# Designed miniproteins, single chains, continued (4): the designs that were tried, part 33

Each design is a single chain, and the fold is of that chain. pLDDT is the mean over its residues in the fold that is shown.

## One batch from the design tools (miniprotein)

Design m13116
Fold by ESMFold2-Fast:
Structure m13116 (fold): chain A 57 residues (1-57)
Amino acid sequence: SAAALAEKRRRTIAAIRALGEELDRPELAQQAIDAVEAGDLDRAHRLGVQMYLEARL
């Protein structure tokens, strides 16, 4: 449903923001959030992968 997709989007944005704080990369997190909110799933995925890889370093 549209409500379930909106809730999933909100949780995803919160997770990205939290990861950005943990990595001290708030600008990268904001770029990923902007991509999610714009519905640019390819860009959001690429930025999410970048944050995930930085978290492993």
Scores: mean pLDDT 83

Design m13117
Fold by ESMFold2-Fast:
Structure m13117 (fold): chain A 90 residues (1-90)
Amino acid sequence: SVEEALEIIRKFIEENKDKLSPESIKVLEDFLKWVEANPDMSIDELIEAMKKTLEEVYKLLKKDGYSPEEIKEVVEKLIETFNKVLEALK
């Protein structure tokens, strides 16, 4: 369900707040709003939005001076979160 997908994303943001920059949190919040606003989204559209979100989070954390290890940890957790979102929206 869309509600389940939104809660999965919110939980990720809350649990990883200390590992994310304000700009990367904004990117994730924008993704959350996009999911809520697009109930008729295809799986392909969702995957492309997820890829874009992952790329932007990676770029922002790198720009903000996070270490490669810190970036890897949060990106891997975000990928796991996105897999849960995909299952919730199938």
Scores: mean pLDDT 86

Design m13118
Fold by ESMFold2-Fast:
Structure m13118 (fold): chain A 85 residues (1-85)
Amino acid sequence: SSAAMAQAVRDTLADRIARIDRILARYNANPNVSPQTIYDVQIIRDAVNYLYYQGDRDRARQLADDARRDGRYDVADAIDSIIDM
């Protein structure tokens, strides 16, 4: 059913937030991780948060577009793949 699919997407977004938060905690504890890498992961987290808490696909897409314009294609592709779930 459409309701079961919506719930599965929501559960996947919640799991992704938890995984991203664990990655950010590890990266912030490691002085050898570049500030740019931490920033890129934070942008992906912001996109997932817009989708999970607000259902705001347009804001998530704006973050992907901003990353693509800045030449951060891997970040943009990660956000686009999450939106297209």
Scores: mean pLDDT 83

Design m13119
Fold by ESMFold2-Fast:
Structure m13119 (fold): chain A 98 residues (1-98)
Amino acid sequence: GEKVGELLKKAREAFEKAQKYIDEAEKSTDPKTQAELYQKASDYYREAADLVRKAAEEGAKLNPEQAESIREDAQLRVEGLDKIASELEKKANELKKQ
């Protein structure tokens, strides 16, 4: 459905923004700036995870017979994104202590 496609497009855009902030953080020599950029990347990964979850719920409504498979696939993607977000947040917090 159109709504699923739009949510997945927004999820990809959030993911791409997260990657750009990681790249900017890796180019910085200032720990405070690196911490702020890694935190922004973490926030965008969490936004991508939320959008993936919303897309799965809309997809499940359109395809009830495939609903379980759609939700299971989305859950694996969400868990991966949340793990990366948590690791980036920990890295940001460690840099703030320097």
Scores: mean pLDDT 90

Design m13120
Fold by ESMFold2-Fast:
Structure m13120 (fold): chain A 74 residues (1-74)
Amino acid sequence: MTLSLEEYVEMVLSELDEESAKKVREEAEKIKEALAQVKANPDDEEARKKLDEHLQRFMQIVHESEAKKAAEAA
């Protein structure tokens, strides 16, 4: 099963509460901006680091939200 970043974001948003969804949308927007910077300047180390940081924050929010939902389902 293969998901694009955008498809993964949509899936996550549909399963998140409003506050988590808002945070994920903010991070997804920043990730897209950083990706555009990397595409414009492939050797831009700063843009790559920003992309990695926002990706990590995005994944952290998603993982915590999924764990919370699993606990609520039990």
Scores: mean pLDDT 74

Design m13121
Fold by ESMFold2-Fast:
Structure m13121 (fold): chain A 120 residues (1-120)
Amino acid sequence: MKEEVRKAVKELVEAAYRGDIDAAIAHVDRFLELAKGLSPEEIVDAAREGLKEAGVKGSNAGIAALDRMKQRNLTPEEAARRAALLAVSVGAASGFIDGKLTQEEADALIRAVREHLGLG
């Protein structure tokens, strides 16, 4: 279970880095499904490792943000949705920094995923 969650987070970051909105949403849905039944701590730990394995420029900042989420006493569902949005944001921002995405493309991807997650 946790290994599949880590892989889903890595694939989500990679899809976001490429600006692939449809793939990013599909990987968000897969991550949310795989996260069912996990504690908030297990979700954050798996997402942290997925960000580390993705190895993009934003990964360390994303890991720090995940570590701060542990202090917020989130429900598992809140932890999963926020971790997914963070992974997308890390991927998209890293893609923008590396010149793979325009700012408009990165912002559009983050907005689409935020709306899909009901965090908008």
Scores: mean pLDDT 85

Design m13122
Fold by ESMFold2-Fast:
Structure m13122 (fold): chain A 95 residues (1-95)
Amino acid sequence: SMIEKLEELKKFFEDAISNLEYYKKNNDTLGALLFTDYMIVELKKFAEKYPELKDFLDETIKKIEEARQKNDIDGMIEVFKSAKEKLEKEIEKLK
């Protein structure tokens, strides 16, 4: 169902936020950047698997890539938090 797809993606963003917060706390900039590179690849796979989410995922990928190019860990965390909030609102509309 659409709710199951959105919940899967929401959990993915929750895990991304938790990992980036961990790298930030430990001042591990390289770890945060390499993890973000991995997350970008996984988001691109989500966009291929769920074409109905493609526009949302492409915009999220663009924003995370922009923060990644600036080595902006806080910006990367904010992108995933904003994406999660949008998914939560869409899930609530479907209940």
Scores: mean pLDDT 88

Design m13123
Fold by ESMFold2-Fast:
Formats: sequence, C-alpha cells, structure tokens
Structure m13123 (fold): chain A 92 residues (1-92)
Amino acid sequence: MAEKLYEELKSLEEEELKELLTKLLKEHLEIRAKKEKPSKEEIEEAEAKIPKLVEEVAVSKENLVDAILGTKLLLEGHSADEVDEILEKIKA
C-alpha cells in the first residue's frame, strides 16, 4: 500500500530523500525518452533541470516525500490526476 511507502519515506533523512527524488526523476525521463524519442538536446536540457527541480521541492521534508511518492506513482503508470487522488487519500 502507498501508505506504507509514505511512512517509510518520512523516516528518511533529507539528503536521502533528495538523492531518491533525483534517481526517480532521471528514471521517469528515461522512460519518457524511450516512448517520445526526443532529440539528444531535449534530453540533456531536461536532465539539466532535475537538480533545480529537486532544490525547489526541498523547501520542506514533506514536499520531498510528496514529490518522491508522486513520481513513483507516475512511474507505475498512474496519470497526474490519479496521483493527486492517491496522495490526498494517503494524507487524509
């Protein structure tokens, strides 16, 4: 259940959460690149944005946990709307 993952993520240190989010974002980009076949320049630009996105999320540990869980759900094939519903249910 996603609730168990949420509890596990809350127990991690901020630096571990940042590293995990970075890895998941790179994995998501690789999966999208295989489907969409973007140019090398588009892939490089997207990868270059990952560190900035992680820092923007890292304003709180809760934001990092939410971003990690959301990215993992997207990787599992959920739509953005489904991810929002799942996150609301876990946090309720």
Scores: mean pLDDT 75

Design m13124
Fold by ESMFold2-Fast:
Structure m13124 (fold): chain A 79 residues (1-79)
Amino acid sequence: SMEARGRAILQHAIAGAYLMAAIVGLKLKADKETVLKYLEKAERYYEEAVRLAPDDEELRRQAEQGLKFIEELRKKVEE
């Protein structure tokens, strides 16, 4: 529905904001736990966006790209 899609877009935007917070945190030398917390929040919001709009191929593809980037950043932070 249009309502579910609107909510999915909002969840996707929130995920992007948390991902950006993690990237900025890394640049500003925030502690590892703070960065990992932001990545975990970004992951949850991307997953919720896909759940709310499972038939939205564009949103799903964008969320999958975000989740892949989160995995890459998480590995780098844990090195």
Scores: mean pLDDT 86

Design m13125
Fold by ESMFold2-Fast:
Structure m13125 (fold): chain A 86 residues (1-86)
Amino acid sequence: MSYNEKMKKKLEEMVKESEKLLEEAKKSDDIDFKKKARLEIEINLGIARIVLGVAKIIGDKELEEAAEEAIKRLEELLRELERLLE
């Protein structure tokens, strides 16, 4: 698998893991779990932003688009999780 294919797969996996964390947080009454889930999604968002920067440096448009999609989805998931903490 190429670097592009591996990174795209990692971005997809991070989004799926973050979606699962949000679903678990919605069903949990544990505030500490919700805070940890928020932190994990923020970490994944940070990683996706780093991948976007790398994609721009190497000129990989497909990886850049995949990273931008992952960032948008992770930001949506983070907003939903922040609503659960209000």
Scores: mean pLDDT 85

Design m13126
Fold by ESMFold2-Fast:
Structure m13126 (fold): chain A 66 residues (1-66)
Amino acid sequence: MKLEEVEKAGEKAGIEAAKSGDTVLNAQRKGSEAGREVGQKLGLEPEIAALMGGNAGTTAAVKAKR
């Protein structure tokens, strides 16, 4: 599904941010950027894609920092 691709992009960005020692806020930002880019390619609303990617990135970063 298109939304799953956006979430996966955000999750990947969040994990990479956590590995580089970035804050959860920066992980959310990077997830939003990744989600927006993928969402636009899939024809989704950029703002919705950014929100979903950001949420996925935040969740992934928190889990990765355990």
Scores: mean pLDDT 78

Design m13127
Fold by ESMFold2-Fast:
Structure m13127 (fold): chain A 98 residues (1-98)
Amino acid sequence: KTVYSLLVAIDNAELPEPVLLDENLENSVEVAPRGQTSRASARSEEGIYMEGEGNEDGFAFRVDSEDKEKIEEIKKEIEEQAKKAGRKIKTEIFEFEV
């Protein structure tokens, strides 16, 4: 069974590691003071899982789904939003067999 992982880095953040998100991932948000790393995770009812972090260097996050078209749509939307905002963006998609 194939799972697609979209890795995103905005501004000066580094791309996340290409690891699958846990299917038991809980929705959470941790907001840190300036200069520290804030973290967030989310799970949708459509089987989309997301985990991200942000700090002074920028934002890095992962989005996992079994739906390749959905991952490609999310990638395109994020890239368009970043370009409109004048932000640097890096993206990569990994394919995992499970």
Scores: mean pLDDT 70

Design m13128
Fold by ESMFold2-Fast:
Structure m13128 (fold): chain A 61 residues (1-61)
Amino acid sequence: MTHAELNQAMVEAAQAAKDLDEAVKKIREVARSAGFPLPEEAARLIAENVLAGKPPSSLQP
């Protein structure tokens, strides 16, 4: 799996979630299944950025 594929899957998981806590859980599940476990802090930051309509913190589109 490429970094772009993983990032897209995490963004989609966050957008499908109904709240921030669910988005964090889904992002961590996606990352874990891809073999890239994320710290809760990193997953939370990604979820916050996606739900706010911003790019993930370390990735500029």
Scores: mean pLDDT 72

Design m13129
Fold by ESMFold2-Fast:
Structure m13129 (fold): chain A 79 residues (1-79)
Amino acid sequence: MHLEKAIEAARQGKLEEAAKYLEEASKELKKQGFDDLAEQAEKLSEAAREIAREGKSHEPIVHAAEELKKLAEEAKKKA
């Protein structure tokens, strides 16, 4: 799952890599019909790129990506 890879990359401070995985996760979620979750993943990808450019802490991206993963897993169980 691309969300798992995004979380791992973010934990290692690789926010540009994490942003790419979040973008791929957004595409996967959209194909599965989870448009709201796909939009959240895309916004988080943008935030990760911005934080990487500014040299800020990656902790908020890790937290948000883990929350998004939980929401995606719950949505898939209900589908």
Scores: mean pLDDT 80

Design m13130
Fold by ESMFold2-Fast:
Structure m13130 (fold): chain A 77 residues (1-77)
Amino acid sequence: SVQQLAQQFQQAYEAASTTPVVLGAQLDVETSARYLKSQGVHPTAGQIQAFAQALAELGGQVPASQFASIASLYLHY
């Protein structure tokens, strides 16, 4: 489900934030795309960009439930 994808993405995002990763924003976009594809979802570039922008506005310091709500708005269809 989109909620499960959001939870997985949030965990990957938190892990990336604690690692010495230089290209965090770009890797977050790639990680998001890989998770969506693994669940049989083929998002458009616009959908990926909107999701990434929403996460960036939250600064990565957000409960999993809030990430799930945002993902539901941008990834459902």
Scores: mean pLDDT 51

Design m13131
Fold by ESMFold2-Fast:
Structure m13131 (fold): chain A 76 residues (1-76)
Amino acid sequence: SAGVEAALQLYIKALQLDLNQPIRDILLERHPERVDEFLEHYKIDPNETLQQLLDQKRYDLVARILGFLRTGELPP
């Protein structure tokens, strides 16, 4: 929904993330270890952007990416 998207965009802005930067580059800047394992586990295109995921309404993947950025661990 628009409300969920707006909340995710505000959270991304609070973390100072570039919506149009490749996800792999964002993850490597904060947690260089395990990035490739995370991307392979969720079948995420390393060149896809947070904006593209939001446009596709893939909010669960955006939430998992934000979780990985906080912990550096693969979620269950």
Scores: mean pLDDT 79

Design m13132
Fold by ESMFold2-Fast:
Structure m13132 (fold): chain A 68 residues (1-68)
Amino acid sequence: SARRRAALALLEEALAAGESLADILERLDAIDPEFAEAVLAAVNEVLKEKGPDASDAEILAAVRRRVA
């Protein structure tokens, strides 16, 4: 959907810009609260699986898999 695509683009740009996860999630929740929940779940799973060494690229890949 257009809303999901916009939310994913916002996530990608905000991560590249080094925005805090809290700020990113707040902005995503305003656009697509279900997507914001999926992002939080993906971050938690990536951190659980790969630990604190998880990159922004790995987080983004996990989110993309959940919304495909």
Scores: mean pLDDT 80

Design m13133
Fold by ESMFold2-Fast:
Structure m13133 (fold): chain A 102 residues (1-102)
Amino acid sequence: MELQKKIEEEAKKLREAVDALRAHTRGPGAEAVSRFLEAVIEALEKLKDATPEQVQKFREVIDEAFRRLAEVLSDPSATPEQIRKAVDEAIEELKKAVEEIK
């Protein structure tokens, strides 16, 4: 419950960052955020059997990934390729964290 609320809050912040970037860049930022959010949801489904301590550790990984994405999305000079790379790296970090927890 608490982790889900924090994810929803961070998702809102990313949506606001995408809207800000949209004034400068079109398309790839929105697609990148959607892909990342789907990866987060998929990872949470795989963590249903995890302990509260493991879920908290995963929350830290999500927070760090959101922070990095927000930095890239807030950079008006960021290219679509840089945005895609940041999302791909964030998704890979989430997948590795899930594997490490299990």
Scores: mean pLDDT 67

Design m13134
Fold by ESMFold2-Fast:
Structure m13134 (fold): chain A 85 residues (1-85)
Amino acid sequence: MYEQAKAYVDWAINRLLQLHKKGVPISVETVRAFTRALADQVKRDIKDKSKQIEILDEMLKRVEPLPQELYDAVEEVVEEEKKKL
């Protein structure tokens, strides 16, 4: 489960980064919804809170290539989701 969760999170983020690299417009609202959906899936699949936090932190690290406003939106959702644990 943990390695599978890391794999699908990496896949989903790589897809988002490729869309940005190709110049597809991505809204802050879309990025927030995307990040929340991934966080919810991680919490569903992984019951260990420390491993949930590790994947959420890796998610934030992986989106560093995004523009600052999109990165800030991901960070906001990640921190909100971590506070709920």
Scores: mean pLDDT 83

Design m13135
Fold by ESMFold2-Fast:
Structure m13135 (fold): chain A 82 residues (1-82)
Amino acid sequence: MLSSEQMFQSMKEGSDKSVKEAEELYKQGNYEESYEKYKETSEGLRKGSEYLKSRGDFERSKELEERSKEIEEKAEKVEKEK
């Protein structure tokens, strides 16, 4: 079982990498794959937030929820620009 700290750190690092990959796809004109990557990353962070909240880690849960919303906004921009 991962500690809340280990899960939080893993989710942050994983989301940063996925966002960078989505940005590169967008730069290449691959809007569909970029959109899917952002959407999957946002959903993953939301689930991570819910898990941390269930463990009583409200501060880190909120940070992942806020990050999830930021990434969801990026996905919406990609959808509108294609």
Scores: mean pLDDT 82

Design m13136
Fold by ESMFold2-Fast:
Structure m13136 (fold): chain A 98 residues (1-98)
Amino acid sequence: ELKEQAKEAKEKIEKILKENAESLSKPQIIVGIMQLDLAEKIIEGVPLEEVEAEAKKYEPALEEAAELIRQGKLEEAAEVLYKALDPEQQKRVEEILK
């Protein structure tokens, strides 16, 4: 059940990032990668407790970025979000932004 929901979320996020990258802001792309990473971990069978811990790791960066976005500071918001990613997920963002 949860794995099916995660698989559906992954497919939707991958489609949006592939087809609409040019129309997305950098913060939107990075949040998409964060959501994709969490969905992939659920599909792989990572314990939900560990997935929840990973999601909580992103929470401070998401809150700070949301405030920066409200101030119109999209580049600063993107930097905060990007730095919260591990190197593997940072590389995924770089591939999309090429």
Scores: mean pLDDT 84

Design m13137
Fold by ESMFold2-Fast:
Order: structure tokens, then sequence, then C-alpha cells
Structure m13137 (fold): chain A 68 residues (1-68)
């Protein structure tokens, strides 16, 4: 089975969140979150017509904000 866009977004989010949890330097964590949020904004615009993908991206964005 091929991964769907939804599955790829979830896998990407899990990878970023795992790396953030392993990163102990506060300044590096802040930069990683800022970069990830910028990427998520682009992906939200690209997938605006897919509500499931938008919902998954918004969930990752909320989790990233919680880690700040």
Amino acid sequence: PRPSPLELVRAMGETVLAELRRTTDPEQRRRMVEEALTTLDVLLREHRDDPEVVAALERVRAELRELL
C-alpha cells in the first residue's frame, strides 16, 4: 500500500515532534519550531481543498505551539 498524503503528514509531524523532544537546547528548539510552523503554513495553503489533511496539519501546529 502507498502512503496517502494524510499518512505522510502524520509521519512528518511525528518525526518533527520526536526530534524536538530530544533537543535540549532552548534556542535550537525555538528555531526548529519556527521553521516547522513556517513549513506547516505553506502545506496548509497547498492542501486547503483537503479537509482531512488540513485537520492533520492543524493538529501538528497545535502540538508544536504547546512545546514552546
Scores: mean pLDDT 78

Design m13138
Fold by ESMFold2-Fast:
Structure m13138 (fold): chain A 71 residues (1-71)
Amino acid sequence: SALKEAMKKVLEAVTEEMLKKIKDPKMKEELEKLHEEAIKQLEELTDEEEMLELMTETLEKMGHLVAKEEE
């Protein structure tokens, strides 16, 4: 699906940019795990609405993780 491929590219780009901002190796590992989980879930989904909801939830979780970094 073209939509699924586009979503994967967005997740890759967002994860890469957030990893540049994070200095704590433990937080980097957590961010990478969020990315991996999202990709796995996205591959199992066939409904576009469910894929969009997954993207929204994943991006929110990533944002919260970055915000929790001590610096």
Scores: mean pLDDT 79

Design m13139
Fold by ESMFold2-Fast:
Structure m13139 (fold): chain A 133 residues (1-133)
Amino acid sequence: SVEEIVERIRKLLDEIYANPEKIDELRPQLVEAVREAAEKLSLDELIRFAFYVGLALGSAPITLEQGEKLARDVATALVEGALKRGLSEDEIRRIVETFALGLMLGALPKGDEYRYALVNAVTEAAEEVLKKA
């Protein structure tokens, strides 16, 4: 169910925050769950969800390299799932921009270099998937 997918993602985000050393193990699980959410959530639910995922990931106590990789992989999953669901490019851009906004706000304490690197990773990943569609 949608509620089970959302709860699974919340638990994965909490675990990344609590145990950032497990990021390489948790990242593929989070990416899969986000892809499922993108395929099943309504547009409005997915926009709100993308913001909360962004906020959680931006605030996670992980390195810049880990943060960029995670932001890229999650953005890729969001775009691929939304495309599979038949969302328009404009709707997908709204989801991606909201995810990036969440990342920017979550990463506020980490400084401008970190925050802009995450947004760039999201933009590049989203454009790469959209270009291939």
Scores: mean pLDDT 88

Design m13140
Fold by ESMFold2-Fast:
Structure m13140 (fold): chain A 91 residues (1-91)
Amino acid sequence: SMSEKLKEEADKIYEKAIKESEKLKEEGKKTGDIKKLEEAIKILEKAIEELNLLKNLVAGKDEEVEKYIEEKIEELKKKKEELLKEKEKLK
């Protein structure tokens, strides 16, 4: 169904962003490289933007899918806040 396809697309965006940002976070923390943390933050910001575009396609049309995407956006926002705090610790 269209709902299933949109959830699958959201999952792909989310999982890729988590995997790539976690790798950069670990490298940045291990080496003290603030640029790695900044790159991880940009990856999360791009994923949040892409998920918001998907959410807008279903806004007012499919509340279940809208909520599903919103929950992923909120999780990525929390991870971004964690990275911003880690960045502050290196300065």
Scores: mean pLDDT 87

Design m13141
Fold by ESMFold2-Fast:
Structure m13141 (fold): chain A 61 residues (1-61)
Amino acid sequence: HMREELEKAAKTIANSGVEIPDPEAVARRIARALGVPEDKLDEYTRYFLEALEKAREEVKK
């Protein structure tokens, strides 16, 4: 369910129009808050950043 939660968070942020000055730091914080293990933190951080970028591109179109 971690990927689903991250994807929902990414879409919510993109739809809100809020600009995140440091998306990587925010992604890591969200993943950590969701209980992602340290050894998978980079994987889920990257997943969130990719989901956020795609969601933002879709919203701006």
Scores: mean pLDDT 74

Design m13142
Fold by ESMFold2-Fast:
Structure m13142 (fold): chain A 58 residues (1-58)
Amino acid sequence: GTAEEAERIARGAREGALAAGADEEGAKHSQEMAREGTLKGPDEGTKAGVRGILEAGG
């Protein structure tokens, strides 16, 4: 995906992690996983972000 897509998905992953009860470090982890994954492809970014949220707080 593009850098813009990566940032959008990463932001969503961070907000989702915080909503699920993750702390700032967990939210940052979800954001970074989503950003890096999206650079490989949009679906991979979403999957990585969801996994990060589950690991961090839900």
Scores: mean pLDDT 72

Design m13143
Fold by ESMFold2-Fast:
Structure m13143 (fold): chain A 66 residues (1-66)
Amino acid sequence: SAEIEELIAKFPEDVQPLIREIVETSKSPEEFERGITRLVVEGKLDDVPPELLKELARAFEEELKK
């Protein structure tokens, strides 16, 4: 969706493909959360504000309902 794409564009360029893969491969909010947690543990989201992650999770859950 356009909202998810706009949110991904706010992430660091090197992380955007990883976020996109998580969004495309996750079939549930739980799978999405596991993918994001992996990136957090790897230190790949250190420069990302927590609010952006919350907005992405919300947009993903809404898209999943369509």
Scores: mean pLDDT 82

Design m13144
Fold by ESMFold2-Fast:
Structure m13144 (fold): chain A 66 residues (1-66)
Amino acid sequence: GSGAAGGGARGGRLDGSEAGAKAAEGAHQMNTQGGDEAEARRAALEKGASERAAEEAFKGNKMTPG
């Protein structure tokens, strides 16, 4: 099916939430495969996520229950 694309105000700079989401997605994928956290973080940075955003995304995945 064909979908229409809407218009949104997107700047060259990614928001913390947007960068975090991309970092989380990459980190989650790496975690699922059992990859290195450092490599997943690096991949997130390459996607345009900041170190802080990548760390925040990893925190959610590496948080211990309890």
Scores: mean pLDDT 60

Design m13145
Fold by ESMFold2-Fast:
Structure m13145 (fold): chain A 97 residues (1-97)
Amino acid sequence: SMAKEEELRKRAKEILERLLKEGKITEEEAEKLMKAFDTILATNGVEAGEKFVEMLEEGKNIEEMVQVVEAAELAARGLSEEEVAALEELEERLLAE
């Protein structure tokens, strides 16, 4: 529902602003997380948006949040999180040679 989406967006913004004030994230990271939240909400709906807000509220570290967001975006394109991880490992090995 539109009302629930607006509520979740407001909550995400407030949490990110708090984390920024506490020095736990940078302005650049806050912008990235907010754009990622909007993408997840638009692509995967309210339930995925709620999960993202829960992760922000729990104070998960930025690296874990970014990984979950990137995995969710790629899963929305038809790749599983395990397939994404396998591709990233392959790219790292190819770049090291």
Scores: mean pLDDT 68

Design m13146
Fold by ESMFold2-Fast:
Structure m13146 (fold): chain A 67 residues (1-67)
Amino acid sequence: MMLSDEEFAEFLRRFGALIEANGGRAAVTFAEIGKRAGVSAATISAIYRGFIRVSRETAERILAAFD
């Protein structure tokens, strides 16, 4: 199921915080996140920029990429 507007906003906030906690976008590449989450770097970029909505399962995989 696709995330609601509120869930997506919370996800993006958490995703941004995890990137910053891990050294920012220079240290944590979208290619590496995408590889671990099973999506392309272009898709990760579009999700991060808020251009594409994401399912709960995909959001969980992206957040798990930092574990």
Scores: mean pLDDT 80

Design m13147
Fold by ESMFold2-Fast:
Structure m13147 (fold): chain A 69 residues (1-69)
Amino acid sequence: GGRGARVGGALAARIGGVSEERGMRAAETGGKHRDLPVEEAGRLAAEEGGVSERVGIGAAGVAKGFNGG
């Protein structure tokens, strides 16, 4: 349940609790590994994570272009 949750707690868990995020990824990867081959599961996980991060970086780059241009 999410009752009584704090925004600060969630952010602290994401920044300071990298181990917990890795634990969740391992569990999710384990589930996908049951259906998908190890190769395919690893590739999809890497591509999805990389794409999301690059999109964020791209947005920052565009903002700098407007400011610096």
Scores: mean pLDDT 49

Design m13148
Fold by ESMFold2-Fast:
Structure m13148 (fold): chain A 67 residues (1-67)
Amino acid sequence: SMDDKIKSIQKKRDEEIEKVVKEHKEKFKANPDMSYIEMMLLMAESSQQMMDIRKKAQSQIQDIKKS
């Protein structure tokens, strides 16, 4: 059903976001001497990746609703 397809996309979105969060934490742990600027850049990169993941999922959901 359409609802099952949407739920599948939402699950994949959440899994991809969790991977970004995990990678962010691993990068932070790998460099305990990270500067404030480096930390802010890493946060900005992770935020952009999560935004892109959410945007892709939203576009896929809208395409299903139009079909």
Scores: mean pLDDT 86

Design m13149
Fold by ESMFold2-Fast:
Structure m13149 (fold): chain A 72 residues (1-72)
Amino acid sequence: SMEDKALEAAASAFDKALEKVGGRATYDPEKKVITIEAPSEEVARLAREGAEIAQKNLKEKGIDITVEVRAV
């Protein structure tokens, strides 16, 4: 679907951004969840702030998304 393609693209963009700091983003199409794994609590906090902004922007375009952020 168009939503799945947009979510995969969003996950890829997060993954690319996080690669420089040792983080990762993955998308689960079954659950429609993007999971962000951050290398520290500080990076996780910043990633949560970015995810909230992205979720708000996507919702304004009619795309509901769940982003889960964890430090690993």
Scores: mean pLDDT 78

Design m13150
Fold by ESMFold2-Fast:
Structure m13150 (fold): chain A 100 residues (1-100)
Amino acid sequence: SIDEVIERAEKVFEEAEKFLKENPNASYSILQEIFDKLFKEIDELVEALDANPERFTEEQREKIVELYSKMIDYRSKRTKESILKAFEYAKEIIEVAKEA
């Protein structure tokens, strides 16, 4: 179900956020490894939204698509600064999905 997908994404996000708080000087390669699991869960969350259009308003779907596009763009830049920005967009996607 979509609720299980959202819950799993939130759990993986919380694990990644805890890692960041405990390891503020982690390198890009370490962050990429840790965040890869989160980004895969976000990919599945976005796919699950398309399968459950009645769950979300048009505004919520448009916002998630916008945030997801930004997340992908920042991930592609492969720097510590850009991957931290992608992490923030992943957080916003989960928050929008939870409000639905």
Scores: mean pLDDT 88

